# Designs tried in a protein design run: designed miniproteins, single chains, continued (2). Part 54

Each design is a single chain, and the fold is of that chain. pLDDT is the mean over its residues in the fold that is shown.

## One batch from the design tools (miniprotein)

Design m5854
Fold by ESMFold2-Fast:
Structure m5854 (fold): chain A 94 residues (1-94)
Amino acid sequence: GPPLPPEEQERITREALEELARAVDSLVARTVLRAMAEGLDVEEVKERLREALREEGLEADEQSIESQARLIKELSERYPEEARRAYEAMLARL
């Protein structure tokens, strides 16, 4: 189907980032927000996701890791200020 309207996609992204920022005990959530805030490339995001998943005892296939890394990169490019604020909010809760 057609992509979501920009306003709706921005709302969903903001809500998702706020939820990640509350998940302070999740290494995966911290890794995602840090990768977005730092604007890491896809390969670096993949490596950090593999490490975080392994440390939390979570299993994910390489296709899922690739898809998530690409999404993280896309969101970091479209919403850099929102990602940075979410990461700062997470650090303030630690």
Scores: mean pLDDT 81

Design m5855
Fold by ESMFold2-Fast:
Structure m5855 (fold): chain A 100 residues (1-100)
Amino acid sequence: LIEEIRREAEEILRVAESAELSEEQRKLMEQVGRAAEELIRALEAGDVEAARRALKEFSKYAQQLAEGLKAAGQTDAARRILLLAYRFGAAANAAIEEIE
């Protein structure tokens, strides 16, 4: 699950690299990356509370990034980020449950 979470995070970053990002969208991408790293570290440490907080921050920033891309007319990039964020969240929730 952790390897799947890493792959989904990497794919989100690759989609963002191909998209025309504003300065605000680049900041959101940085926050998405940081939240993903914090989640992975929390999962590796078995810290369920920290993992849930990191997942919440990840989802918040990923949604804001997708909304910004959609507003800029980059609808395909926005849809891909939302799909990858959904997969990331599903894998993260499964990993959190597995720590129990």
Scores: mean pLDDT 80

Design m5856
Fold by ESMFold2-Fast:
Structure m5856 (fold): chain A 67 residues (1-67)
Amino acid sequence: SMEELRREAIRRARELALAHAEKIKSEGGTAEVVEIDEETFRLIAETELGKFETVFRAEDFLEGLLS
């Protein structure tokens, strides 16, 4: 169902954000994942190259699941 696909997309968005955070931390940086809403996760990171932020949205993963 579309509801099941949406839940899977949310799970994938969250897991990818957390995986990126763990990679940054493993490389000596700092990173945290903040839930903006139930479908949107913000990665806030700082490395030797500076501070950056990236957003992971369930909608982007939903399109991939439907393709």
Scores: mean pLDDT 84

Design m5857
Fold by ESMFold2-Fast:
Structure m5857 (fold): chain A 81 residues (1-81)
Amino acid sequence: ELSLDELKERVIKFLEGLKEKVKKEASDFPEWVQRFTDLINETIKRIKAAKTMDELNQVLAETTEELLKLAKELHELKAKK
């Protein structure tokens, strides 16, 4: 089983990779990319600051809700061509 520190490192690595991939895929929408990048960077800071598994889970839950909102917005932007 992963320790808190190991889980934090794996999640941060995943988020950094996701950030770079999404920047490339959404390059036509620079303002959306900036908002997405800011959310990921803030999430990484919150993950690093988490002292318990419960705090980490709360950060991930809140970030997931915000990511879903951004994904919906990107879908609407792409639908406009």
Scores: mean pLDDT 84

Design m5858
Fold by ESMFold2-Fast:
Structure m5858 (fold): chain A 76 residues (1-76)
Amino acid sequence: MKEELKKKIEELKEEVKKVEKGSEAILDQLNTALEYIDKGDYRSAANHLLFAAGLLRLAGEEELAEKAEEIAQQLK
């Protein structure tokens, strides 16, 4: 489960690198979520994924935002 969720976040990071505006802030949130997963703090990881989803929606990336929200649900 942990490794599968980390892989989904890494795949999301690759898609976010293609986003022209705000990608650095979104990648920072995804990297922070990965750090919290490694610490076993899945609640904090989920919160950072939800914040990343909000930033993705502001960037017009609704499908990527849904992916981040889905991963966050699996961590709760």
Scores: mean pLDDT 83

Design m5859
Fold by ESMFold2-Fast:
Structure m5859 (fold): chain A 85 residues (1-85)
Amino acid sequence: MVRQQIENVVKDYELGKLTAKEAFEKGSKILKNENCFMGFYLEQELKNPKHEAAINKLDKMDPKEAAKTIRVQFNLYLDQCNKIE
């Protein structure tokens, strides 16, 4: 139940238990465990300083709006893995 695991990560972020970077790191691990190649892509993106700066800006936004942005990104990654047959 990948979507439920991702929703738990997003909820932990919204509650202030995770930073945006930690949320994406946990999401990357979940996606990798489900053999979604976007998990590996996200892992590489998290090591890029330009992408890290953009992710850190999420922590300065309203937590609910940032959580929506994170959820949209994870759903986009899941959709990419489901479209490659």
Scores: mean pLDDT 80

Design m5860
Fold by ESMFold2-Fast:
Structure m5860 (fold): chain A 72 residues (1-72)
Amino acid sequence: MAEIEEKIEAEADAAIEYARANPEALRAELAADAAAMSERERALAEAILALDREAVRRLAREMLEERRRKAA
């Protein structure tokens, strides 16, 4: 379980790195997908665009925790 959360954190860090390297491209990609995104996915995308690594990791953990609570 903690190992899965660590993988999510690593993916969040990769997303932030991509956003720093290609912010314009990322904004265009996320805007194109915005209509298909859920509320939670939109919040995550906004955190990535803001380069808020802590918010990205927190949102990813919250999504995982909600899934685990529903599955339990």
Scores: mean pLDDT 72

Design m5861
Fold by ESMFold2-Fast:
Structure m5861 (fold): chain A 75 residues (1-75)
Amino acid sequence: MFEIEIYADGKHIGTTSDLEEVEKKLKELAKKNKNVTLKVKSTDTDVIMKLNDIISEVVKENPNFKITLILEKEE
């Protein structure tokens, strides 16, 4: 299983294992022009690839959106 922590302007706003929730939150935060950090606790390449696709879609819609992706190895 994977876990993604979502941060906006350094504040923790949610944790989810659902990529649809990540997409929804990123779209909301991008519209508000927030600086977003995602911490991904997963070694699953498929999950990372899907997450990169979501990020790419949101950034195409919001070209000034700032997002940082941190990959943490699952313990």
Scores: mean pLDDT 79

Design m5862
Fold by ESMFold2-Fast:
Structure m5862 (fold): chain A 89 residues (1-89)
Amino acid sequence: MTPEVLKESVEKEKESLELLLEEIEELAKDIQKTIGVIITAMAAVYTAEKGKDKELAKKVAELAEKLEEMGVMPETARKLKEKAEEIIK
């Protein structure tokens, strides 16, 4: 290969890696937000259990159902819903 063709290949690889880095950063931000929602729901269910607050537990169950419908950490969402429903009973 000519030196020019090699330089072109290197630049294209750099551009590809930059695009992957941007995509990974945005995905990481969305994951971070999703984790924040789950942590908030976990704290809320704990508060509902300690306070025997059925209204708060009902809201946690609704949030967990939405997370499960969206396919966001469905196992964790299912457990949160089950725990919230136990408090409502």
Scores: mean pLDDT 77

Design m5863
Fold by ESMFold2-Fast:
Structure m5863 (fold): chain A 78 residues (1-78)
Amino acid sequence: SVEEQIAALKAAVEAGDQAAARTHIDNLVKTAESLSPEELIKAARELIKASEGMDRDTAIHAVAGALLLVGLAVEKEL
């Protein structure tokens, strides 16, 4: 579920595992087309929050992912 993917991302960030965090970001983005607009916005918000605990390169990747998720949510609501 999207909740399980978000939980795994948070655990990776708390552990300082940037490679695992990046993998979980990529998994969220890959499943984006199957998510509802509500799930997309929730995932985007959680990516932005989690980015505060990331290194610079991983944080940039998370923010880029969040922007894509928001864009898809807006497209689905139009």
Scores: mean pLDDT 84

Design m5864
Fold by ESMFold2-Fast:
Structure m5864 (fold): chain A 116 residues (1-116)
Amino acid sequence: HMSELEVLEQFKEETRKLLKEARDKVYKAIDEGNYEEAIKIVRDFLEKVLEIYEKYKPKLSEETRKALDDALSRFYLLAQELIEAIKNKDPNAKTLFDRFVEEAEKLLDEIVEKVK
């Protein structure tokens, strides 16, 4: 048995690891002009985050699930904006990816702080 806080800390750690891996791959793809690969990496990252959430979801309270559902909805919108920027070969795509990572980390920290 794990406490809800322990479950959220594990979710946060697994998501941060995926974010770092995605960042390195997206940056490389953009630098190589491989925008289709960069989009695929962002989509694969989102799918993996949803898989981790589904794994931990049954161990979370209704209140925490609602907070995470809201956070994931915001995360999805940010990811769609990023995908469109990459698709349009926006010269600021790397900066937009960094903004996406910052917002993702902030959302994860807010959820954990709410449960403490």
Scores: mean pLDDT 81

Design m5865
Fold by ESMFold2-Fast:
Structure m5865 (fold): chain A 120 residues (1-120)
Amino acid sequence: MLELAERAIKIVEEAIKLLREAAEVLREAGLDEAAGQLDEHIQQIEDLLEEFKKYKETDPKLALEKFKQIVALLESAVALLRETIAANPELAPVLQPILERLERLLEELKKLIEEMEKLL
């Protein structure tokens, strides 16, 4: 469990960095509303990540519940980015690589959920 939790933390922290890069690109493009929505998702993910870190050793079941909430928020952020790119295709050259990296990290996190569930 702890090794899976440490891997999950590292992947989530990488996803947060990518979301912050995307939010900055959106702000520079004048898409302040979409950037603000990503910032809101980032803050919620960071808060849940601190709860996950707190409970990963003392309450692995509660930690897994927090981790599932993080993954759901990441799925929402990825969907928001996909919709924003579709509405603003001129941003695709810079945002599409970020989106593809986020989608790969999300798939890794979903596999980690399945592995954590097998241990609980």
Scores: mean pLDDT 88

Design m5866
Fold by ESMFold2-Fast:
Structure m5866 (fold): chain A 94 residues (1-94)
Amino acid sequence: SVDEINKLRDKILELIEAGKEEEAKKALEELIKSLSEEEKESFKESFKDLTGVEELSDEELKKLLFLYYRGIAKPELKLDKEKIIEEMKKLVEK
């Protein structure tokens, strides 16, 4: 449900802000499990457009979403959008 997805997103952001990255990754796994197949494909398409890759696994999607949320949750890192995209490209390469 949308309400459950929003609560999980907020929890992920709180956990990242608190430095609890492993707990944030577990909450992110729950978020991905809560997504419909259409919602997963929508996220994958957006990240394909950003990274230039043709295919993304659910595991790669999870890693890219974590990096994206980390950029939002920790503005003190001063990661601009371009730096976040560069990190995403490197993460998919691994």
Scores: mean pLDDT 72

Design m5867
Fold by ESMFold2-Fast:
Structure m5867 (fold): chain A 62 residues (1-62)
Amino acid sequence: SELEELRKRLAKRAAELEAAMLKAELGPDAEVKIEVDTTSAKVTVKKGDVVVERTVKVPEIP
């Protein structure tokens, strides 16, 4: 449905923002991996031996 597509896009955008912030902290050459679900997204950023994982949640649209 359109609402499910919107939720996925919001989760992806939130994850991309989180990844951009982490990349700004670790450096522009850090590796980024984003895994998106309907209501959440997992962001993993790697720089050498440093690995940072974040989970971002998007509210369900009524």
Scores: mean pLDDT 75

Design m5868
Fold by ESMFold2-Fast:
Structure m5868 (fold): chain A 89 residues (1-89)
Amino acid sequence: SMAKLEEELKKAKEEMEKSGEEFVKEAKEYLEKSKPTLDAFLESLDDPEVARELAEWFRLLAEHAKKLGEEELAKEYEEIAERFEEKAK
């Protein structure tokens, strides 16, 4: 649902401002909880501009995770970004 996606995007943006262990813990919890919403949204998404904006946000989250040395978390964010990038074509 749109309302769930908006709340999840808000949490992702808030997590960008965190550092260290707090970011890692909350990012992992966020991904686990948001996976069904993200998958459903990706299947229904038909707006390339929205897809591009979401891809950019997940790329920023991946970059932040890499700066913290969290390679697995960064890879998960990159995979989500790639899926949105395909929808933006």
Scores: mean pLDDT 74

Design m5869
Fold by ESMFold2-Fast:
Structure m5869 (fold): chain A 55 residues (1-55)
Amino acid sequence: DLRQQALEAYEYTSSDGAARMLYLGMRLSTDPSVSDDLGQQLVKLGQGKKENDKS
């Protein structure tokens, strides 16, 4: 689920202002395609940080 993955990414990246803006944009967007794009960007950002901490 993209939105669940985005929420997990946001929890990991919540101190990052860019991550916060992506999360808010995803939640407040009225366009599903924009919401999904922002969610995917947030997931990608979170995955990058999570891999850096685990590797």
Scores: mean pLDDT 70

Design m5870
Fold by ESMFold2-Fast:
Structure m5870 (fold): chain A 93 residues (1-93)
Amino acid sequence: PVLEKTFGRLVYLRSLVLSGLYYASVKHDSNETSGYFSLIGQKARDLVRDGLISPDTGNRIVGLANQGRRNHSDFSKTTSLLNQIKGIVDSLL
């Protein structure tokens, strides 16, 4: 069923956001933080491609993830961006 497939993939995306938050806000690891933003953006694009979330919602997540990649050494900025992505993903669950 489409709903079960969507839920599982959103839970996975949420887990990537939580991992990103750990590296940005706790570890202050620039390379890992950048890597998690890349994965978050890729998984959001995959969800849009597969018709599981709206393009508007997916594009918001991708835009925030791209900002995080460009600012991956700014842990205050990347923590804020990850919390924004978490809010979007949580609103879909």
Scores: mean pLDDT 88

Design m5871
Fold by ESMFold2-Fast:
Structure m5871 (fold): chain A 94 residues (1-94)
Amino acid sequence: SPEEEHLRLLLEAHLGLGRMYAWAFGKETGDEEAKEVMLEGIERLEAVVRRDPLDLAGVQAVGDETVARLNKINEEAGERMRRFTEELLALMRE
């Protein structure tokens, strides 16, 4: 439907912003390990969204796993990823 196409475009745009945020974080902090984990998490979120743009549980699970991994490396990266995941979920909820 046109509504589904609109949602997919919004989610893809937000995922693109997430990649920019990860690159900006790496540049700001020099934490290349945290940047790599953030980018991997965003790639996994993109795979979930491409399969089903209404899979809220799948997005939450990948987000939570990525945040937990980041919190072991860099708590600020974990917080940024948590906020990004919440924003993505908000778009999916309408």
Scores: mean pLDDT 89

Design m5872
Fold by ESMFold2-Fast:
Structure m5872 (fold): chain A 86 residues (1-86)
Amino acid sequence: APSPEEADAAARALVATIRAEADAVLAELAALPPEEARAAAEALIARLRATTAMLAALAADPAVVAELRAAVEEFVARLEALRAEL
């Protein structure tokens, strides 16, 4: 199992990845056929929520947890908006 320090590092890495890649991921999903885009968005939302719950439970730094939750919820909202347009 990840240590609290490893969970904090992983949470920071996930926030950085979301900030860097969210627009590109959304553009890639929007370019897929609607059924494939929907399935990929649903899978990504589920994985983001599961990873966030795991990291939040293990993390030592509440500020890192708050930043992770904010970044993930913003990205999930954008993925849900994409799904609603399909």
Scores: mean pLDDT 87

Design m5873
Fold by ESMFold2-Fast:
Structure m5873 (fold): chain A 64 residues (1-64)
Amino acid sequence: MEEEARELARRAAGSREALTDALAEMAQKGPESTMTLARYLVELGVSPEEVARAGQRALERLEA
C-alpha cells in the first residue's frame, strides 16, 4: 500500500488529470490509503488546496 501510494504520488504530481485518477484509485481502497497518498503529494510540493480540489473531483467521478 505505501509503495503503491508513493509511486502514484510521483506520477500524479505533474498532472491535474493524473492527480484526480490517483486520488480516485486510493479513495476506493479507503480513507487511510487516501490520506497516505495526500501526504506524499504534499511532500512532493503539491499544495494542500490542490490535493483537496483533486479529491473532490475524484469523489464526483466515483459518484457518476
Scores: mean pLDDT 77

Design m5874
Fold by ESMFold2-Fast:
Structure m5874 (fold): chain A 99 residues (1-99)
Amino acid sequence: PEELVELVRATLERLERAAREALRRLVEQGVISEEEAREMLEAMREAQRKVLENIDELLELIKNSPGSVEQAIVGFLLRESNDKGRAAIQLGLAELLNA
């Protein structure tokens, strides 16, 4: 369980770093305001907090899922997210997939 919990934390941290970088570039390009980027990142962090609070449920989903661990983590994070959080998560995922 401890190794899997560390993988969850590492995945969430990696995704947040990617989202932060994508949001920074959008602000620099004038696509969104710095306030909008901050709200999106705060919504994503709130969703991450909820994932960690419900980590036992996520671990059970991972044990019983035939899919990848990372896909289960991302799916659970998206379920805990509002529209602003989901937008930040999607930007982070796009950043990671294009790296």
Scores: mean pLDDT 85

Design m5875
Fold by ESMFold2-Fast:
Structure m5875 (fold): chain A 104 residues (1-104)
Amino acid sequence: GKAEIRVRKEVTPEGAVITVTVTDSGKVNIVDLGEAVREGAASVPGVEDIETVATVDEEGNPVVTTRARAPRSVTGEEVGEAVAKQLKEKTGVEAEIVELETVE
């Protein structure tokens, strides 16, 4: 299967907070997965204060959650697409954006 990308953008008085959650079927080392997700988010201009946490879900699949601050003009789709591109280029894993949410 493909890696699944879920993106949540929360609009704040200061800009936005974007959370990207990537779930993989364990085909990629969790450290490499986490680095690729972080680098993908960091590639988007204006994305700052990037925090990445790697865990394992109830099924044993790697889950990487990255939270970052961004200007309101940065879309969740733009960040999700950048993460998908970096995952494919760095790890060879094909990723699909399965959820895009914006909270105002």
Scores: mean pLDDT 84

Design m5876
Fold by ESMFold2-Fast:
Structure m5876 (fold): chain A 86 residues (1-86)
Amino acid sequence: SDREIAAEFYRRLEAALAPRRAELDELDAAHDEEGALAVIAEATGDERLTEILRRELELLKQPEKDMKKVEEVQKELLELAREVVG
């Protein structure tokens, strides 16, 4: 199911990010979203993941959230998850 694919993808992502967790926690505390995205790109080697996450963050920061565009970006993330998880 999509939920199981997403869960497995996030487990793998967490494993890839584990060595950089201290840096990510510091960047989160500083509200440095671009720094966090750079660490994710470096740790995963996945520029497509980083682009999808950046677009989602930019949409969620808008005063009026375009929920259709948020859904579109989340569908792209799920498509990437299906490709990675198989």
Scores: mean pLDDT 83

Design m5877
Fold by ESMFold2-Fast:
Structure m5877 (fold): chain A 87 residues (1-87)
Amino acid sequence: SHMEELIKKAIELIDEFKEALEAGDYERALELMSEISKLLNEAGVPEEVIKQVEDLLLQAFLAHTDLKDFARAEELLEKAKELIKEA
């Protein structure tokens, strides 16, 4: 379905977000966060879930960039993917 295709694309963009963080391309990472939110909204994911995903992505960004806690960043990204799959 169109919804399933949008969900799959959002999950793929989370992987691209991780790659952007690892490359130090923080501008691209922030652009990807916006694209993920747009795809989830178009897919009809509840606003509450979108807000939770956005918070997890922002926490992962800060864990990676500020704290250099790569294990925590990975944990947060996997949690974001699981929330999207469950929606």
Scores: mean pLDDT 88

Design m5878
Fold by ESMFold2-Fast:
Structure m5878 (fold): chain A 61 residues (1-61)
Amino acid sequence: GEAATEGLAKDPAAAGAAALTLGESEERAQRLSELAKKDPKAAVEAMSPRAARFVAAGGGA
């Protein structure tokens, strides 16, 4: 959602961290972090819904 996009705009590495937390590959985590640096919205769309929720939840309730 919007909160996940805002989170990735501030910290693109959070995309990779969320992917790794959910058991995704290191290669995918790297790609997601790189995508988040270029286009945070596209990175959120490329992430699984669960990974996007992890990024959004990291900002607090």
Scores: mean pLDDT 74

Design m5879
Fold by ESMFold2-Fast:
Structure m5879 (fold): chain A 91 residues (1-91)
Amino acid sequence: SAALLEAIAELREIEAEMARLAATQPNTEEARARAAELQERAARLKALVAPLLEAAEREVEALVEEAERNAGEGAERVVERYYALVEELAR
């Protein structure tokens, strides 16, 4: 559905921005507030798309590849954990 594709696209954008923040490790209050905002939005979107991820496995793989290209060391670990859990639930 269009709503699912929009949610996946937004989640992909959020993961990329979080990866950039993680790579620079900014210790400003603004950076912490932005990271918290992105984390909350990501959690909400993940909850929304979770029931449909089994049917959209290839799109999840594309999200992982995109996040890995833009991820810092810490962000890569979080993304790997997220999609490893999705894969486990899809089995």
Scores: mean pLDDT 66

Design m5880
Fold by ESMFold2-Fast:
Structure m5880 (fold): chain A 108 residues (1-108)
Amino acid sequence: ELEEELKKLIEEYRKKQLEEWARVFDITARIFEKYGTPYFELLADAFRYLSLKLRYEVTGEDKEAYENYLKEHNDERGKKAEDLANSIYRTFKKKLDEEIKKLIEELQ
């Protein structure tokens, strides 16, 4: 079925993009960690949370690391980092959906 084949291709493309972005966010977290201010520590935590969340969602790997990170960062700073990460995640998913829609329209 053409619709099922297209859905599978879209899902595979989405997973590959999420996997690549998980790596970018991990690198970003490492960069921010080097600045050593509370603001950059918050940003580092947010991008690390985002990287772990994307890795878990895409690969299913290291669920324990993701869950442990949430448990270790359940204080005020951790909650702010999670909120920031979720905001970035929503923006990223919206942008990815727009790119996929444009690609489909270009092919049709």
Scores: mean pLDDT 75

Design m5881
Fold by ESMFold2-Fast:
Structure m5881 (fold): chain A 67 residues (1-67)
Amino acid sequence: VRTEAKVIEIPRSAIEVRNVNGAPMGYSKLTGKNYSLRPGSAEGGILIFVHMDFEKGSAGTKIVAKS
């Protein structure tokens, strides 16, 4: 079975930026998970990298918050 890596663009308004123990984290209500924000790319925009394993199989997925 073919496994496709996806780049999911999420608008900045769909990601809540929270400060957890002094670290900024992004929460997505689309997946219900917290993602680490990349330092140095949070200026005016949020760039979140996360690799997710699908339970049905293994697949790399990158989530990019873009607006």
Scores: mean pLDDT 49

Design m5882
Fold by ESMFold2-Fast:
Structure m5882 (fold): chain A 69 residues (1-69)
Amino acid sequence: SDAALAEAKAILEKVLDHPELSEEEKERLRRILEIEDPEEMLAALRAELARTRNPVLRVALHEAIRILE
């Protein structure tokens, strides 16, 4: 739903300010934040979760995925 998309984006926007994220990770998250379709967002979040080893980012991605599921 659009509400779930907005909540997922809020989680990602909050983690963007975290000092443990690299500039490359922040740039990828900014691109994901441009997605307006919940299914496309879910696919992008799952792909990012598969690629990242950053525990702070992984927690935020899991929370966003749970909201969109």
Scores: mean pLDDT 86

Design m5883
Fold by ESMFold2-Fast:
Structure m5883 (fold): chain A 75 residues (1-75)
Amino acid sequence: MSERERMLEAVERILEILDQAIALAKQTGQFDMDLLKKAKELAEETKKKIEAGEMTEEEFFEKVAEIQKLLDQAK
């Protein structure tokens, strides 16, 4: 697999996890919904940049770290 394919697979998995977290937040009233939505927007933007060929691996890891921070803050 190419690096681009691996990054796309990873960001798609992150989006799946975020969708599940948002669904849970809507049902339970747990988590900061605004932070979860920001994390999803960042993940969607990251996916678009990967598809456009504008994303380096270094930038990708930085974006993943930022998404993780938003998820940790949403607890």
Scores: mean pLDDT 81

Design m5884
Fold by ESMFold2-Fast:
Structure m5884 (fold): chain A 60 residues (1-60)
Amino acid sequence: SEELEQQIKDIEDEKADSIAFLQGLLAQGRISPEQYAAGVARINADKEGRIAQVRKEAEE
C-alpha cells in the first residue's frame, strides 16, 4: 500500500540521518572508525527490523 511505502521511506530517511550524525562524529574525531562501523551496523539492524515489522503488519 501507499502507507507501507511511506512508512518504509520514513524509516530509510531516519537511517540516513542517523548515519550522517555518526559521520559527523567521525569527522570531528569524536569516535573511532571501529565505533563508526559498529554504530552503522547497529543502525542497519534496527532499521531492517522496523521495516520487517511494518511489512508484517501490512500483510495482515
Scores: mean pLDDT 86

Design m5885
Fold by ESMFold2-Fast:
Structure m5885 (fold): chain A 64 residues (1-64)
Amino acid sequence: MAERLLELARERAREYEKQGKTEVAELILKGARSVANAARDGETRIEDPERTLEAIEQAALDNY
């Protein structure tokens, strides 16, 4: 689950980088890494990595 989230986040970040939105790409990768680390530490559960990525992407856009 954590590995799948990071894979999806890298693909999504790449699309933003192609658009010149490097800051959004960096925020997506940072958010995904934070959630993945919390899941590995048992602090959270990633039940749907695709939906989790959508929430991370929205947070990144809200901060941009």
Scores: mean pLDDT 81

Design m5886
Fold by ESMFold2-Fast:
Structure m5886 (fold): chain A 97 residues (1-97)
Amino acid sequence: SKAKIEILKIEKTSILGNDALKVTFKISGKKGKYKVTVKAKNLDTGDEKSDSLIVDTDDIDSLYFSDIKPGKYKITVKAIDLDTGEKGESASKIYDF
């Protein structure tokens, strides 16, 4: 079985006066630690940013992208189970930033 990835919210936020894209997600499935990679691809320019963090199953967590230009983004979330190397299904959403 694969881990389930859920994108709970994508929003524009402010960090110390700078615009940032905030992606909130949850990994569900068997208990464990997951390396989550979030990619933000600007569909107008083709520019892509990515970041990763380690999360526990069922924790709600967020990644922030700063220095991000306005436009239509495809947000993609992928997870790898750190104990097994098993890859979950990717989740994606479109967001106008």
Scores: mean pLDDT 83

Design m5887
Fold by ESMFold2-Fast:
Structure m5887 (fold): chain A 68 residues (1-68)
Amino acid sequence: MVEEVLKELEKELREKYKMSPIDIEILRGIYYMELGIARATGIVDEEEIIRNVKKAAEGIKKYSEKSR
């Protein structure tokens, strides 16, 4: 289910995207927001939710690079 997918996603965000604990907390918030929207529409697309969270992680990474 979506909750188990979140655990695997958090591991990938930590290991591959090198997200800090604060970044992971923000991304967890984005994940639950996307899930809430999907539940409200009655259509849960797990792959789209994961894609949107990963897109947000890429945005955070690019922002962090500019903040150096």
Scores: mean pLDDT 75

